# Designed miniproteins, single chains, part 14

Each design is a single chain, and the fold is of that chain. pLDDT is the mean over its residues in the fold that is shown.

## One batch from the design tools (miniprotein)

Design m461
Fold by ESMFold2-Fast:
Structure m461 (fold): chain A 88 residues (1-88)
Amino acid sequence: KLEELREKIAEEMTKGPSAETLRELADELLSTAPEDEFLQDVAELLRKIADLLEESKKAGLKKEEVEKKLQELATEFNKKRLKEIEEK
């Protein structure tokens, strides 16, 4: 179930997700595993992406710029995850 959520999140990120969908997925993660630090980080990432999409609409950013920022968020998340593994 949690693995399916992760896959769905990755798919949504690739497709250019809506802020509403990302917030819903974040809520599902927090409800499913509120004490899982990794899943809390994923939920926080989804919220940041949702906020980015809303701010991008307000600022009139081009889709290309939004995609770049989404890739940056994904890269930062991956680096944080790798650092956690490396430090163990």
Scores: mean pLDDT 71

Design m462
Fold by ESMFold2-Fast:
Parts: sequence; C-alpha cells; structure tokens
Structure m462 (fold): chain A 75 residues (1-75)
Amino acid sequence: DEIEKLQQEVKNLQAEVDVVEAALRDIERRLEEALARGGEAEAEPLRAVLRELQRVHEELQQRLEEAQQRLQELL
C-alpha cells in the first residue's frame, strides 16, 4: 500500500529531522564555547560540521514536505 509506505516515510523523516535538530543545537553550543575560549583552530571543524548538518536538515525538511504532499494527493 503506497499510502502506508508514505506514512512510514513521513514518520521516519520526522524522526531524522528531530535527530539532526538536536545535533545542530549541540554543535552550535560547542562552537560558541570554542569561540569563547579563542579557539579558532577548534572552531573551524565545528563550523564545517554545522554547515553539513544545516544542509542535511534542509534536505530532510524538503523530503518531508514532498512526502507529506504526496500523501495528501493520495488521500
């Protein structure tokens, strides 16, 4: 059933978004702490991780929206 598969996909994507948002908050906090210590060398890899997590977050949100739209079209 395509509807059941899309419902599962939406649920899985929402869980992945929640995990990435938690990771984003952790990395942002760690970046702020590194910068407060004047650790630019420590901050740079955290900025790279932050940029990657932001990209993943945007991709997951887009996929979630697309899956939700497809589900609505089938209901």
Scores: mean pLDDT 85

Design m463
Fold by ESMFold2-Fast:
Structure m463 (fold): chain A 64 residues (1-64)
Amino acid sequence: SLSQAIALIQQAYAAYKAGDDEAAKKYAQQALDLVGAKPDKPIDTLSPKQAIFAAADALGDALD
């Protein structure tokens, strides 16, 4: 659901702020999987911050 995807993006950001880069990328990928959205670049090729922004952008596009 969209609510669950938003919650996962929030958890990804919280993990990033805590210094847990692996958890941040994991939550960002889970948010994308729930929405069925695909970023321009694979999450594993991005930094944690870029992965979070990519997931947020894809979710925003899915809401339109």
Scores: mean pLDDT 77

Design m464
Fold by ESMFold2-Fast:
Structure m464 (fold): chain A 70 residues (1-70)
Amino acid sequence: MVVELDVVSVSGGNYGGVDAAGNRYLVGPADGSPLKVGARVNVANLTTGEVREGVIVELDGDKKIVVELL
């Protein structure tokens, strides 16, 4: 499953984003590695409280992040 997020904040190596349905997410490094395409990340759905692992498949600077959930 792929999650597309519009980036609304970048702080401390974490991206805050919103999906097309208005759900809020926080994407952070799973192991402290830099956030880049191919990086393993933790994806926290701030609306539901669910946390899943994923991989960054697209990153448009401070505008868009796309994560494939594992």
Scores: mean pLDDT 82

Design m465
Fold by ESMFold2-Fast:
Structure m465 (fold): chain A 92 residues (1-92)
Amino acid sequence: AQSFLDQVESTLSEEKVEEIKKRILELYEKLEKAEKEGNKEEEKEVIDEFIKLVSEVMGTSVEAFYDRVGKNEETYEALKEALKEIKEELEK
């Protein structure tokens, strides 16, 4: 199955892949802290940074991403789950 991590590893250099993995782990730590503190604004800021990262990897803009999926609570919840799944893959 083609995961986000598999797409990154197949299309980018090893140095860029390691940079992306580090950014994902940093975003996950910030998300976990924000969820524990009940800070919804910080959660959204973390997810906005994650969307920016995904947009950079996919060769698109943040605006084009939001045009496709919508800028709403359902999108933020789905992206939180995606970030958690990618973090779990990185720890295998």
Scores: mean pLDDT 75

Design m466
Fold by ESMFold2-Fast:
Structure m466 (fold): chain A 80 residues (1-80)
Amino acid sequence: MDKEKIKEAYEKVKEKYPFDESDERNRRLLAYAILAYLEGIDIDGKTIEEVAADFLRNSKMTIEEIKKRIEEVEKAIDEL
């Protein structure tokens, strides 16, 4: 996964959903929302939980692939 694309998505998602990154639940939801944004899912007018649910519902990836991509996003956020 491209770190620069994750950074751009992180900035866009955080502008809409400001979260405290010290909260592991919030960091996980943020990672799902970033993945949703990168997959082209519309985040307008939705809560972060709704965006995460839309990503899981519309994703063609396996559970294992989703877990791996979430870990990649969370690591990239930790490096920002």
Scores: mean pLDDT 74

Design m467
Fold by ESMFold2-Fast:
Structure m467 (fold): chain A 71 residues (1-71)
Amino acid sequence: MVTLSEEEVEEEIKRFEEYLKNNKLSDEEIKQFLEARPQIEAQIAANPEDLRAVALRRVMEILEEEIEKLK
């Protein structure tokens, strides 16, 4: 079984942050995220203590902060 370690999850989050620094979110990407947001929030709420849910929450916070910068 392949399970992501906490270390691997942190590395993925850092890579995502680096990607966003080099590539600004497009209007299409923002729309897709906003459409997917309720489903992602439901997944987090279902298993909030799961490492995957924690990672998803952190990714969502990063995306929300990046979208806020565009306002």
Scores: mean pLDDT 70

Design m468
Fold by ESMFold2-Fast:
Structure m468 (fold): chain A 70 residues (1-70)
Amino acid sequence: MSMEEIEEEIRRHAKEIAPELSKSTNPGIQSMALFMAGVAGDNKIVAELLKKDGEDTGDEAVLAKAKELE
């Protein structure tokens, strides 16, 4: 298996896992979901996760990052 095929497989699984983890109210699990979404390269999921975290914590910098990724 080529390096490119391995990376694609990892991104595919990350895209499936990140949305499920993002449903958690646990900050640690939400951070994991954010990391996985970033690995997947799915800017939409990353933006949604950052928006939720920023709204929950009131962190304006996190909300600004979410808007940049839309």
Scores: mean pLDDT 70

Design m469
Fold by ESMFold2-Fast:
Structure m469 (fold): chain A 84 residues (1-84)
Amino acid sequence: MRKELEERARELAIESAETYIEEKKLNLSEKSKKAMVEVLYEHALELGEIIANKEPVSQEEVNERSKKAVEEALEKALKIQEEE
């Protein structure tokens, strides 16, 4: 159960990062891409745990969390991109 949740969150994080980078034609280094995936992975894990526990969460909150995750991931990736 725990490993399956981690694997699914990692897959979603990688897919989201790859799709967003390709869609926006972002010129990111490998380090920046990995940082983006890591941020998305953490958010996906938290959301997955909430859903797995079947706790009452509104769809609006889920959507807001997802949008915030992408914004946060992009900010971190851009900061790392400034590193040499």
Scores: mean pLDDT 76

Design m470
Fold by ESMFold2-Fast:
Structure m470 (fold): chain A 91 residues (1-91)
Amino acid sequence: MNRLSLRVRPEGPVEVDVVETERVSLAAAFELLGVAANFEGIGLEVAETEGDVEQMRRVLQGMGEALNAALRGEALRIETDGGRVEARPPP
């Protein structure tokens, strides 16, 4: 089972907490997307994240989609079977 939490504030520290992971690459990808969001001033939250490797891949895809929307100035929330993803554009 994979369980991760991530919260990025637009002007604050990156809070990444890897609770449990079956793949080092999944943890690295979550951390990288969190760092990317922080550099762009994007608020990013991944909540209720738990699942197998394929469910985590869908969460990562959702993170990418939400980050791309935020880069265009749009807030986006995505519900996946592995967790909820929300991104907010810079203030």
Scores: mean pLDDT 75

Design m471
Fold by ESMFold2-Fast:
Structure m471 (fold): chain A 85 residues (1-85)
Amino acid sequence: SLAEWLAQQLFEELVKRGIVKSKEDIKKNKEKVLSYLNQFGKDMINFFYGITGDKELAIKRLNEVLKPLGIKVSKEDENKFEYVE
C-alpha cells in the first residue's frame, strides 16, 4: 500500500541519518526516533492537512503511515509522537 511504501521511506531516512541500523533499532532507540519525528511532526501533519483539507483525516493518514513502526500521533499533543505501548 502507499502507507507501507511511505513507512519504508521513513525507515530508510532514519537509517541514512544514523538514527537506526535495522528495524529492531526502532524500538531500541526510542528516544532518538521520537526526537527526530517530534522535530518534523508539525510539518508532517501540515503536509497531510494540505492534501485532505481536514485535520482529523490528516492525523488518520499519518497514523496509517506510522502504524508499521509502532508509532502514533499523541492524543495530548497532535504535534508530538509516541510509541503505541
Scores: mean pLDDT 77

Design m472
Fold by ESMFold2-Fast:
Structure m472 (fold): chain A 116 residues (1-116)
Amino acid sequence: LALDEEDRRILLELIDLVEAGRSILPLLIKNNLIVHPELHPELADLIEEAMEILSTPAPEEERVALIERLLEVLRNAKTRETALAAAVLAIQLASHLEDPELRRAALARLRELLES
């Protein structure tokens, strides 16, 4: 992954917060991990799709499908910025999954990739 050790540590802490049912927002703000289309033009379409899914009642399978696409972006990212944005978006989408089993599965896949 195009992530350093500190990036992976912060992302794993975000996953722990989601698993504990706690807000990730304070840690995102503290570490300047705000994902925006204008800051990440290579991911603009995926970020806009994520914003749309988060703001509307979307089927869980659509959220899972977007998480899968973001995990692929994270795996293939050539820059730290792209990898970090993809991971943060995937964690945010996973935190909004209503099915606790799907949320657990998505977070486990994120954790596995970050610990690889």
Scores: mean pLDDT 80

Design m473
Fold by ESMFold2-Fast:
Structure m473 (fold): chain A 75 residues (1-75)
Amino acid sequence: SMEEEALREHIRRLIDEARRAKAAGNTGYYQRLIDEVRAALDELAKRDPSLREKVEQMKALTEDEFLEAARELVA
């Protein structure tokens, strides 16, 4: 749906911003962006229940592993 496409694009933008924050050494902003990606993925899983199990599994990952998994999921 258009809503899912918009949400996936929003998540891609958050991931790109998180990468820039990490590269700049802004760890506080990076952590806030990771939290925003987590919230957006939970919202995506509500709209696409087929993603629910994958999103739940990703909660156990480190921040770096989570960011890479999120990038793959919304690619």
Scores: mean pLDDT 86

Design m474
Fold by ESMFold2-Fast:
Structure m474 (fold): chain A 88 residues (1-88)
Amino acid sequence: SNSMTEGALRGAKLGAEAALEGGRSGSSATGGAISSIGAGISASLKQMTPEEAEEAARRGAERGGADEEGVERAGEGAREGALEGEKR
């Protein structure tokens, strides 16, 4: 299995959940969740390094309206997944 995909998707889910909790207002919360998931998928497809996966997940969560905690969690999840992939 691709650990980067798992980490990026996990980070995206964490960011999406934070966006939904922090900004429960119509399409903005939904947009946040979608943007975070999209960033995770993009990181997975590019086979990014842990640092690149973390940055992509954070940027997606931020654009999606996640708060600072959600952005941090999205990045952390993506980074961990990519690191696991490197370790084998």
Scores: mean pLDDT 58

Design m475
Fold by ESMFold2-Fast:
Structure m475 (fold): chain A 77 residues (1-77)
Amino acid sequence: DEVLKKKTEELKKGAREAYEKGNIDAVKQYLAGAEYIIELGPSEEVKKLAEETKKFAEDGYNKILEQKRKALEDARA
């Protein structure tokens, strides 16, 4: 559990940094990492952290996609 907790905290930090840099591929990797932690059946505490990380990464991924779509639309208008 302590190893999974530390890994989940690192994924949350990485997802935040990747989102701030607009790195969609990195955000996608952190999303997959959080889902993998959830599948491993961690303690309730670690599961909550992984679910928070997953939600943050999903929200960040969608936001970057929307920004990229809008930029592409504006460039071709």
Scores: mean pLDDT 79

Design m476
Fold by ESMFold2-Fast:
Structure m476 (fold): chain A 84 residues (1-84)
Amino acid sequence: ELAERALRLFGKAAEIYRKAGLPSQATASLMLALAYAVELGLDDETVTRAIREGIAEAKTNSVEEAQRYLDEGLRLAEEALRQR
C-alpha cells in the first residue's frame, strides 16, 4: 500500500511538472519512482499501474503542488523501505 501510494504520487508530480513546462523535474520524478520500485521489489504490472494512475490524477500545473506530491511520495517510499 505505502509503496504503491508513493509511486502514484511520483507519477502525479511528474505529470504536473510536465504540464508546467519543467521536463527535467518530470523526468527526475519518474526516475525516483523507478529507483524506489526496484529497491522495494515491486513487479512491473504494479509499477506501471500505480504510475499511470498518478498521471491520470494530475489536474493542475502548479509547481508547488507537484513539489508537495513529490515530498509526500519520498516520505512514503522511505517508510515502505523501513518496513522491509
Scores: mean pLDDT 86

Design m477
Fold by ESMFold2-Fast:
Formats: sequence, C-alpha cells, structure tokens
Structure m477 (fold): chain A 65 residues (1-65)
Amino acid sequence: SELEREINEGIALIAYGVMKIAASKNESFSPEDVETARRLAERLRELGQDEEAARILKITDEGEA
C-alpha cells in the first residue's frame, strides 16, 4: 500500500546510512556494531523487509572478520 511505501523509504534510508558509514570506515566492525546491525535487521524483518535485512547482515558478517 501507499503507507507501506512511505515506511519502506524511511527504513531504506536508515539502512543506506548504516551501509555508507561501514563503507567509509574501510575497517572491520566491532562487536557492538554487529549487534546494532543485527537488531536493525530484526526490525526490518518484522516490517517485511527481508531483502534489506539480509543486506545489512551480509555487510556486518563480512566486516566482522
């Protein structure tokens, strides 16, 4: 629906912000950053945004190593 689109745009913006910060750091994620991303991904899944949740987790999984 139209309302869901507006919510999705807000969530996408937040996810994009997290991804941009990760890219600009060019460093591995701390355990705290990983947990923050996990919580964000969990919230995205609750809202039906499984693809964005997966993208966030991939970034933190690769950065954790």
Scores: mean pLDDT 65

Design m478
Fold by ESMFold2-Fast:
Structure m478 (fold): chain A 88 residues (1-88)
Amino acid sequence: MPTYSDEELIAAALSLSQAELDAMFRQFDRNGDGTLDADEVRALAESFGLVLSDDEVAAIIRQADLNGDGVIDYPEFRLLLGALLLRF
């Protein structure tokens, strides 16, 4: 499990525009609750060609999850993308 700062995770996601981040979040928020759960995070990873175990999904969520609730809201989504890109 790599350890990254929030700044490192954000920097990894900076290649994506704000519009692209918003569109991706809305696309993968399948149940429309404004958060991404582990299944939705897995689907996002698969869209990048990543096959993740349950343990790897949990580790990535833990790195991006700023409030510790086990789901990813929109502000945390940028950190999630950074974590996915850095683990690839």
Scores: mean pLDDT 68

Design m479
Fold by ESMFold2-Fast:
Structure m479 (fold): chain A 93 residues (1-93)
Amino acid sequence: SEIEEVEKKIEELEKEFEKAIEEGDIEKAKEIVDEILNLVSDLLEKLNKYDLLKELSKEIFKVIEEAYNNKKSTEELLKKILEVVKKTLEKLK
């Protein structure tokens, strides 16, 4: 399944993300989140799930705005983005 292949790759990237955060490598953590977002966006487009893609984009914008307004760390923002991604993937099941 295309969905299962993407989920497996995201699980591997999440482990790399946790390691980057533990090592204090915020730039690496950002790169990993960008890769995850690209994988999910590409999957949704390939499956013609445009409504989910629009919802994902809106939710990510909202968490960025909330992080900015509440002076949250980049680490907290990145973790919230991953939470939104996981919720979107769950809707494909």
Scores: mean pLDDT 86

Design m480
Fold by ESMFold2-Fast:
Structure m480 (fold): chain A 110 residues (1-110)
Amino acid sequence: KKVEEAKKYLEEALKNARKAADIAFESRGLGAWYHARQAASLLKKALELVETDPEKAKEYIEQAIKHLQRAIDAAKEEASLGVISEEDAQKIIDYLNKALENAKKALEAL
């Protein structure tokens, strides 16, 4: 397992989670925004700890993955209810899927 690989994946996950949160907030998808923001916060904590405490970093990544999944579910629900457009939901979900993929790869690298 490689810490440097995990750092690379965590940086990409954080970037994409932040982008999803920004779009969700602007589109008024507050459920998707809340969970994407929580995931970004947890990914940032994981990135800060990945070299010094990889086990604690893994715990934060696992929590972030749960929030990323909840953000995807929230974006789908908010689109179905007409709270956000399907176009905005698709953009949010695309960024969340990229964050989720990279978070899982970071977890595998540790």
Scores: mean pLDDT 92

Design m481
Fold by ESMFold2-Fast:
Structure m481 (fold): chain A 95 residues (1-95)
Amino acid sequence: SPVHRLMARGSGLVSAMMSYLDNRPDMFSPQQQQDAQQIIRDVTTILRDISRRIPMSDDDITRAFRYSDRIRRWSPQDILDQMRRTLQQLRRVNQ
């Protein structure tokens, strides 16, 4: 479903951003690091809330992993921008 694809994208973006912060913090300005940590918390919280009503399948988790792998070469800014867009879409679904 569109909602499951959106949740998989959100999960994949969180995974990719966490990997960047852990392995390549040098690619971030101090402000981008703070923004990244905050948006990881925001996306993770809303995904958890949605998952209580609309659970993710193993296929959705696999899709999230594949999405994370596909975006591994994106800049931190591209991931951050996509996370912001995805968070807005997740907030609409959670209403």
Scores: mean pLDDT 85

Design m482
Fold by ESMFold2-Fast:
Structure m482 (fold): chain A 94 residues (1-94)
Amino acid sequence: AAAEAIATLEEAAARLAEAAARAEARGDWDSVVALTLAIAALSVAITAIRNGADPAEELEAAARILELAARNSTDPEAAATLREEARRLRELAA
């Protein structure tokens, strides 16, 4: 459970980093900021789980942050990536 949660959060962070690189390449700094903050939130969740936090609670909290980032993203691609990764985190939390 904890190892699977950490692996899923690390995979989500990698996909968001790819989305951030694409946003940066086209000069979409609002999406770069939103994606970078989302990646930071995933890193906080990984650290919390490694320190004994409940994986399900941390996955749900991370998913909520990604959904908030998606609502604040002006780029449909960045928003779609954030929502898809939030969905994956929620499915694992259930």
Scores: mean pLDDT 86

Design m483
Fold by ESMFold2-Fast:
Structure m483 (fold): chain A 88 residues (1-88)
Amino acid sequence: SPIEIVEKLIEQLRENKDASLEELREIVKQGLKQLRSTGEVPPRLLVALELRLVGELVEAELTGDMVAAAERMIEELEWFIRELEEER
């Protein structure tokens, strides 16, 4: 389910506290790919999540603060779970 995919992404971000920018990009890329493949996520919410996560990756690249970026990405993923629950 989309919620299980997002929960797994949150766990991956929490477990990889020393993750490089490249590793964070790969986690985001694979997670978004899995969410798109379900066909269960409203397109507007998928686009909103992608923009939010990509924004945090851009900020991480500019600042070099991967820990802060991962923490903010977790907050965006938690927002996304709440939005998915509202669509049910």
Scores: mean pLDDT 85

Design m484
Fold by ESMFold2-Fast:
Structure m484 (fold): chain A 65 residues (1-65)
Amino acid sequence: MSPAEIAFKQSLVDMGVKEELAQELVDKAKGDPKLMGLGGRTFMEARQQGLSPEEAAQKALETLE
């Protein structure tokens, strides 16, 4: 993984996402900073709307395919 992918995964885990699901998000973003940004933004917006970390991560994953 690139340093950016490692940082993205660690940020998700630190926010309560299970390591397996965080890795799946990283894999779907494929090192693309725009896709990582989209996934991260979707996750944060879902969390602000009251979704759990797992629900927010699933919504982000669906956004990334």
Scores: mean pLDDT 82

Design m485
Fold by ESMFold2-Fast:
Structure m485 (fold): chain A 97 residues (1-97)
Amino acid sequence: GAEEEAAAAREAGRRGAEAAARAKTAAEAVGGAIAVVGAAVHAALAGRREGAPELGREGAEAAARAGEEGAERAETELGRAGARAGARGARGVAEGT
């Protein structure tokens, strides 16, 4: 259901944010950012499909927060940039939902 998909998207967003924050290469940073945005998109689409757009928006907002927290924990400038990019993209998805 929408709640299960929102929970899965929230966890995927958190994992993507961690991957971005720990990135040692540009490819890893981009991959992590894409994972965060992808989690937000998944949550938004799942929410719309199941008639629960508010849950989709909440999942996308959670992905954005995970990216912001990842940026705070990042040890490299590359990791911070990747996590911030993911957070901005996920926030855009949430606002567009």
Scores: mean pLDDT 83

Design m486
Fold by ESMFold2-Fast:
Structure m486 (fold): chain A 85 residues (1-85)
Amino acid sequence: MTVTVTVVNPNKFIVTLPDGTQYEADNLSDLESILKEKGGLDVNGKFKVTYKGKQYEGDNISDALKKALKEEGIEVGDKITITQL
């Protein structure tokens, strides 16, 4: 399953599901909850994050996402693609 996350500001995200449904997350913890509860993703499963043309893998969604955001920096309007492996 693949989910798109749009960065609105450093602490606000918009999650877009494959069906086009959107949810707002006010922080990273809220983002993980939305990905698990609405996206159907196991946040402790293995994931691939694609951000600014680079790929990052982690043994959970938080690890993969933090790797991508730390290396590239968070910018308003950025889009992050999250794929469960």
Scores: mean pLDDT 71

Design m487
Fold by ESMFold2-Fast:
Structure m487 (fold): chain A 69 residues (1-69)
Amino acid sequence: DAAEVAAQAARTQSAKETVEIMRTMAELAGLSPEQVLKMGEAASRANPKGAKEIREGAREIAERVRRAE
């Protein structure tokens, strides 16, 4: 489950590293924009201090997926 992997990363990694992991997962697994946003929400809950950066990162990744870039 991508959301569980992202939440685990958020507990052990920085917010920046968590966003990089989420980007890699979105590319490798072919996640939809909605799946990326769900993943970002799970990671944000696991790292409240980094929640803003993680949510902003998830939105950026979701936009790129939507544009097929």
Scores: mean pLDDT 83

Design m488
Fold by ESMFold2-Fast:
Structure m488 (fold): chain A 100 residues (1-100)
Amino acid sequence: SMEERFEAAKAEAERALAEIEALVAEMQANPDMSQEELDAVMARMEALARRALATLLAVEHAAIQAGDEALKARVTAYTDEWAARVGALARQARAIRAQA
């Protein structure tokens, strides 16, 4: 069902968020990381975020095609909240990188 597809996309997005949180924690725990190592960690964070976002957007697109306005609204609301959480972590990562 479309509902099961959305739940699967949310589970993937939450796993990506947990991995991004772990990467930021690694940056905070390792003050001796080079700028190149920090850039590599940030690139991995961006790749994780892009993959999860693509999955969420695919569900939103499918809801639009099905004319399911209620599901589209729920996917959009979740995606906006998730993106805000990822954005906060990205800001922390950029602050660490700037101090390196």
Scores: mean pLDDT 90

Design m489
Fold by ESMFold2-Fast:
Structure m489 (fold): chain A 80 residues (1-80)
Amino acid sequence: SHMFIDPSLSEEQREVIRKTAEALIAIGEGIDIALELRRQGNPQADEVLELGSQEALAIVNDDKEKAAQYRAKLKEVAAK
């Protein structure tokens, strides 16, 4: 479900909540990919987890370029 945001919160607080939600979604997707790789016996699972964590950190820091770079590398590694 979509996150409920209290309208009494400041714009800065709402932005922090939004970025945190996006980062948590990115972490969850990375975990799902890593678990699938582990089931396949693929040793790249740990690198996928690290890349997902770095993407989430970039999202929280509003670094859209780094977030996109980590996501692209995660997809590349997951395809091996």
Scores: mean pLDDT 81

Design m490
Fold by ESMFold2-Fast:
Structure m490 (fold): chain A 63 residues (1-63)
Amino acid sequence: EPVPQELVDYVQEHSTSYGLPALDERTARGLAERIYRTYGERALDPEVTDEALRRLRQGIPLP
């Protein structure tokens, strides 16, 4: 449980803006956990999460 709920909510709210399908909370949490595992607390920066969502939309793996 290290993922902040704020990140889950952000991913769920913004995923469709990057061309991903509308996500339920479970799917959004899974993506948020993956982003948070990669970037840690830096994922709370919207610029970092926006870049991660763009990479996922384009099929580019997270670093």
Scores: mean pLDDT 75

Design m491
Fold by ESMFold2-Fast:
Structure m491 (fold): chain A 68 residues (1-68)
Amino acid sequence: TLSPAQRELLDRLLGESAGEVGDEAVANGEVLSEDQFRARVGKKFLERARAAGIPEAQAKAHFDRRLG
């Protein structure tokens, strides 16, 4: 089970990932569907969570709970 601190960290990393994808899409003139946005955010989020030492299964469950 994730600690409250780990959940807060995951929420922060998810927000950062969503912001980065949004900024990148705007900079490139892309109009993303909901599915395309979710897929790109998920990829960046899981990479960030892995770098932070959070197990992939727990990070993925958190992502699915927030955006699934």
Scores: mean pLDDT 83

Design m492
Fold by ESMFold2-Fast:
Structure m492 (fold): chain A 72 residues (1-72)
Amino acid sequence: SDSEKAAERILLHGEAVDLERQGRLREAADKFEAIGDKYNDSFSYERAARLYEKAGDFERAKELYEKAKKAK
């Protein structure tokens, strides 16, 4: 259901944010990318892209920014 999807998304987002707060930038980026893929979420793709940029992975960041533009 939509409410169950919303609850799962909040939980997964919290896990990704915790990784980012720990300085585990690539792991956090991977989790936000997975959230983007699962929910077709532009915000999660953009956040993954920024984290890949911060980690020095500019090619992956570019791909995720393009995915964000195509997402809802």
Scores: mean pLDDT 85

Design m493
Fold by ESMFold2-Fast:
Structure m493 (fold): chain A 91 residues (1-91)
Amino acid sequence: MLVRVTVTSLDGEEVFSFEARSPEEARRKTYEGLKDILDDKTVEELSEAAGKLVQELLENRAPVGTSRVSGPITTSDGTESYSVAVTVLPS
């Protein structure tokens, strides 16, 4: 399954976006893209959310165009919050 993963601030700004083909790739790419920008706890939570959403879409054989969004994940200092959205793409 091909998916687009997008990390967005709660202000609606797209911070980071990429394509992935597996839950493991989604976790890895989320981590690598954000590790120098956000605190370790927040990066780990966003990475796990991305992997979990991709896994759920795979298990449910979700059709192209299906989207899932995480709940808000707040930085360790409480100043910012982010969400992860995953959308199934045509392959």
Scores: mean pLDDT 84

Design m494
Fold by ESMFold2-Fast:
Structure m494 (fold): chain A 120 residues (1-120)
Amino acid sequence: MPAMSDEERLALFTELAEMRAVSEERFRAWLKERGLTEEDVRAIARTVLEKGLFPSPFHELWGLIVVGAPEEEIKKAIEKMNIGDLISLLHFLPEELQEYAKKKILERIDKSLEETRKKL
């Protein structure tokens, strides 16, 4: 792993999560530009998660996905996210957890429809 501070690791992790949300091609190009491997990314994500340095629930969930965290931890992170953020991360989730995330999106949509019906 490159020698870097925790602040540098947090900044790098934030940039990585945002880059990953855009495209696989841009993410791979970004890694190559910085001489980083996927193992380096996992090590950075582990450090950020262990120290609780993630900027938002979006970044927490992305970090858990990157490190291959247990499904229960990923599911807990999914519960904290808004619908838009869940949709943006859907394709980066393992296939079985994509179905879980879709179910949670639908449940929240149904709840919003019930709240709307009360006002009509």
Scores: mean pLDDT 69

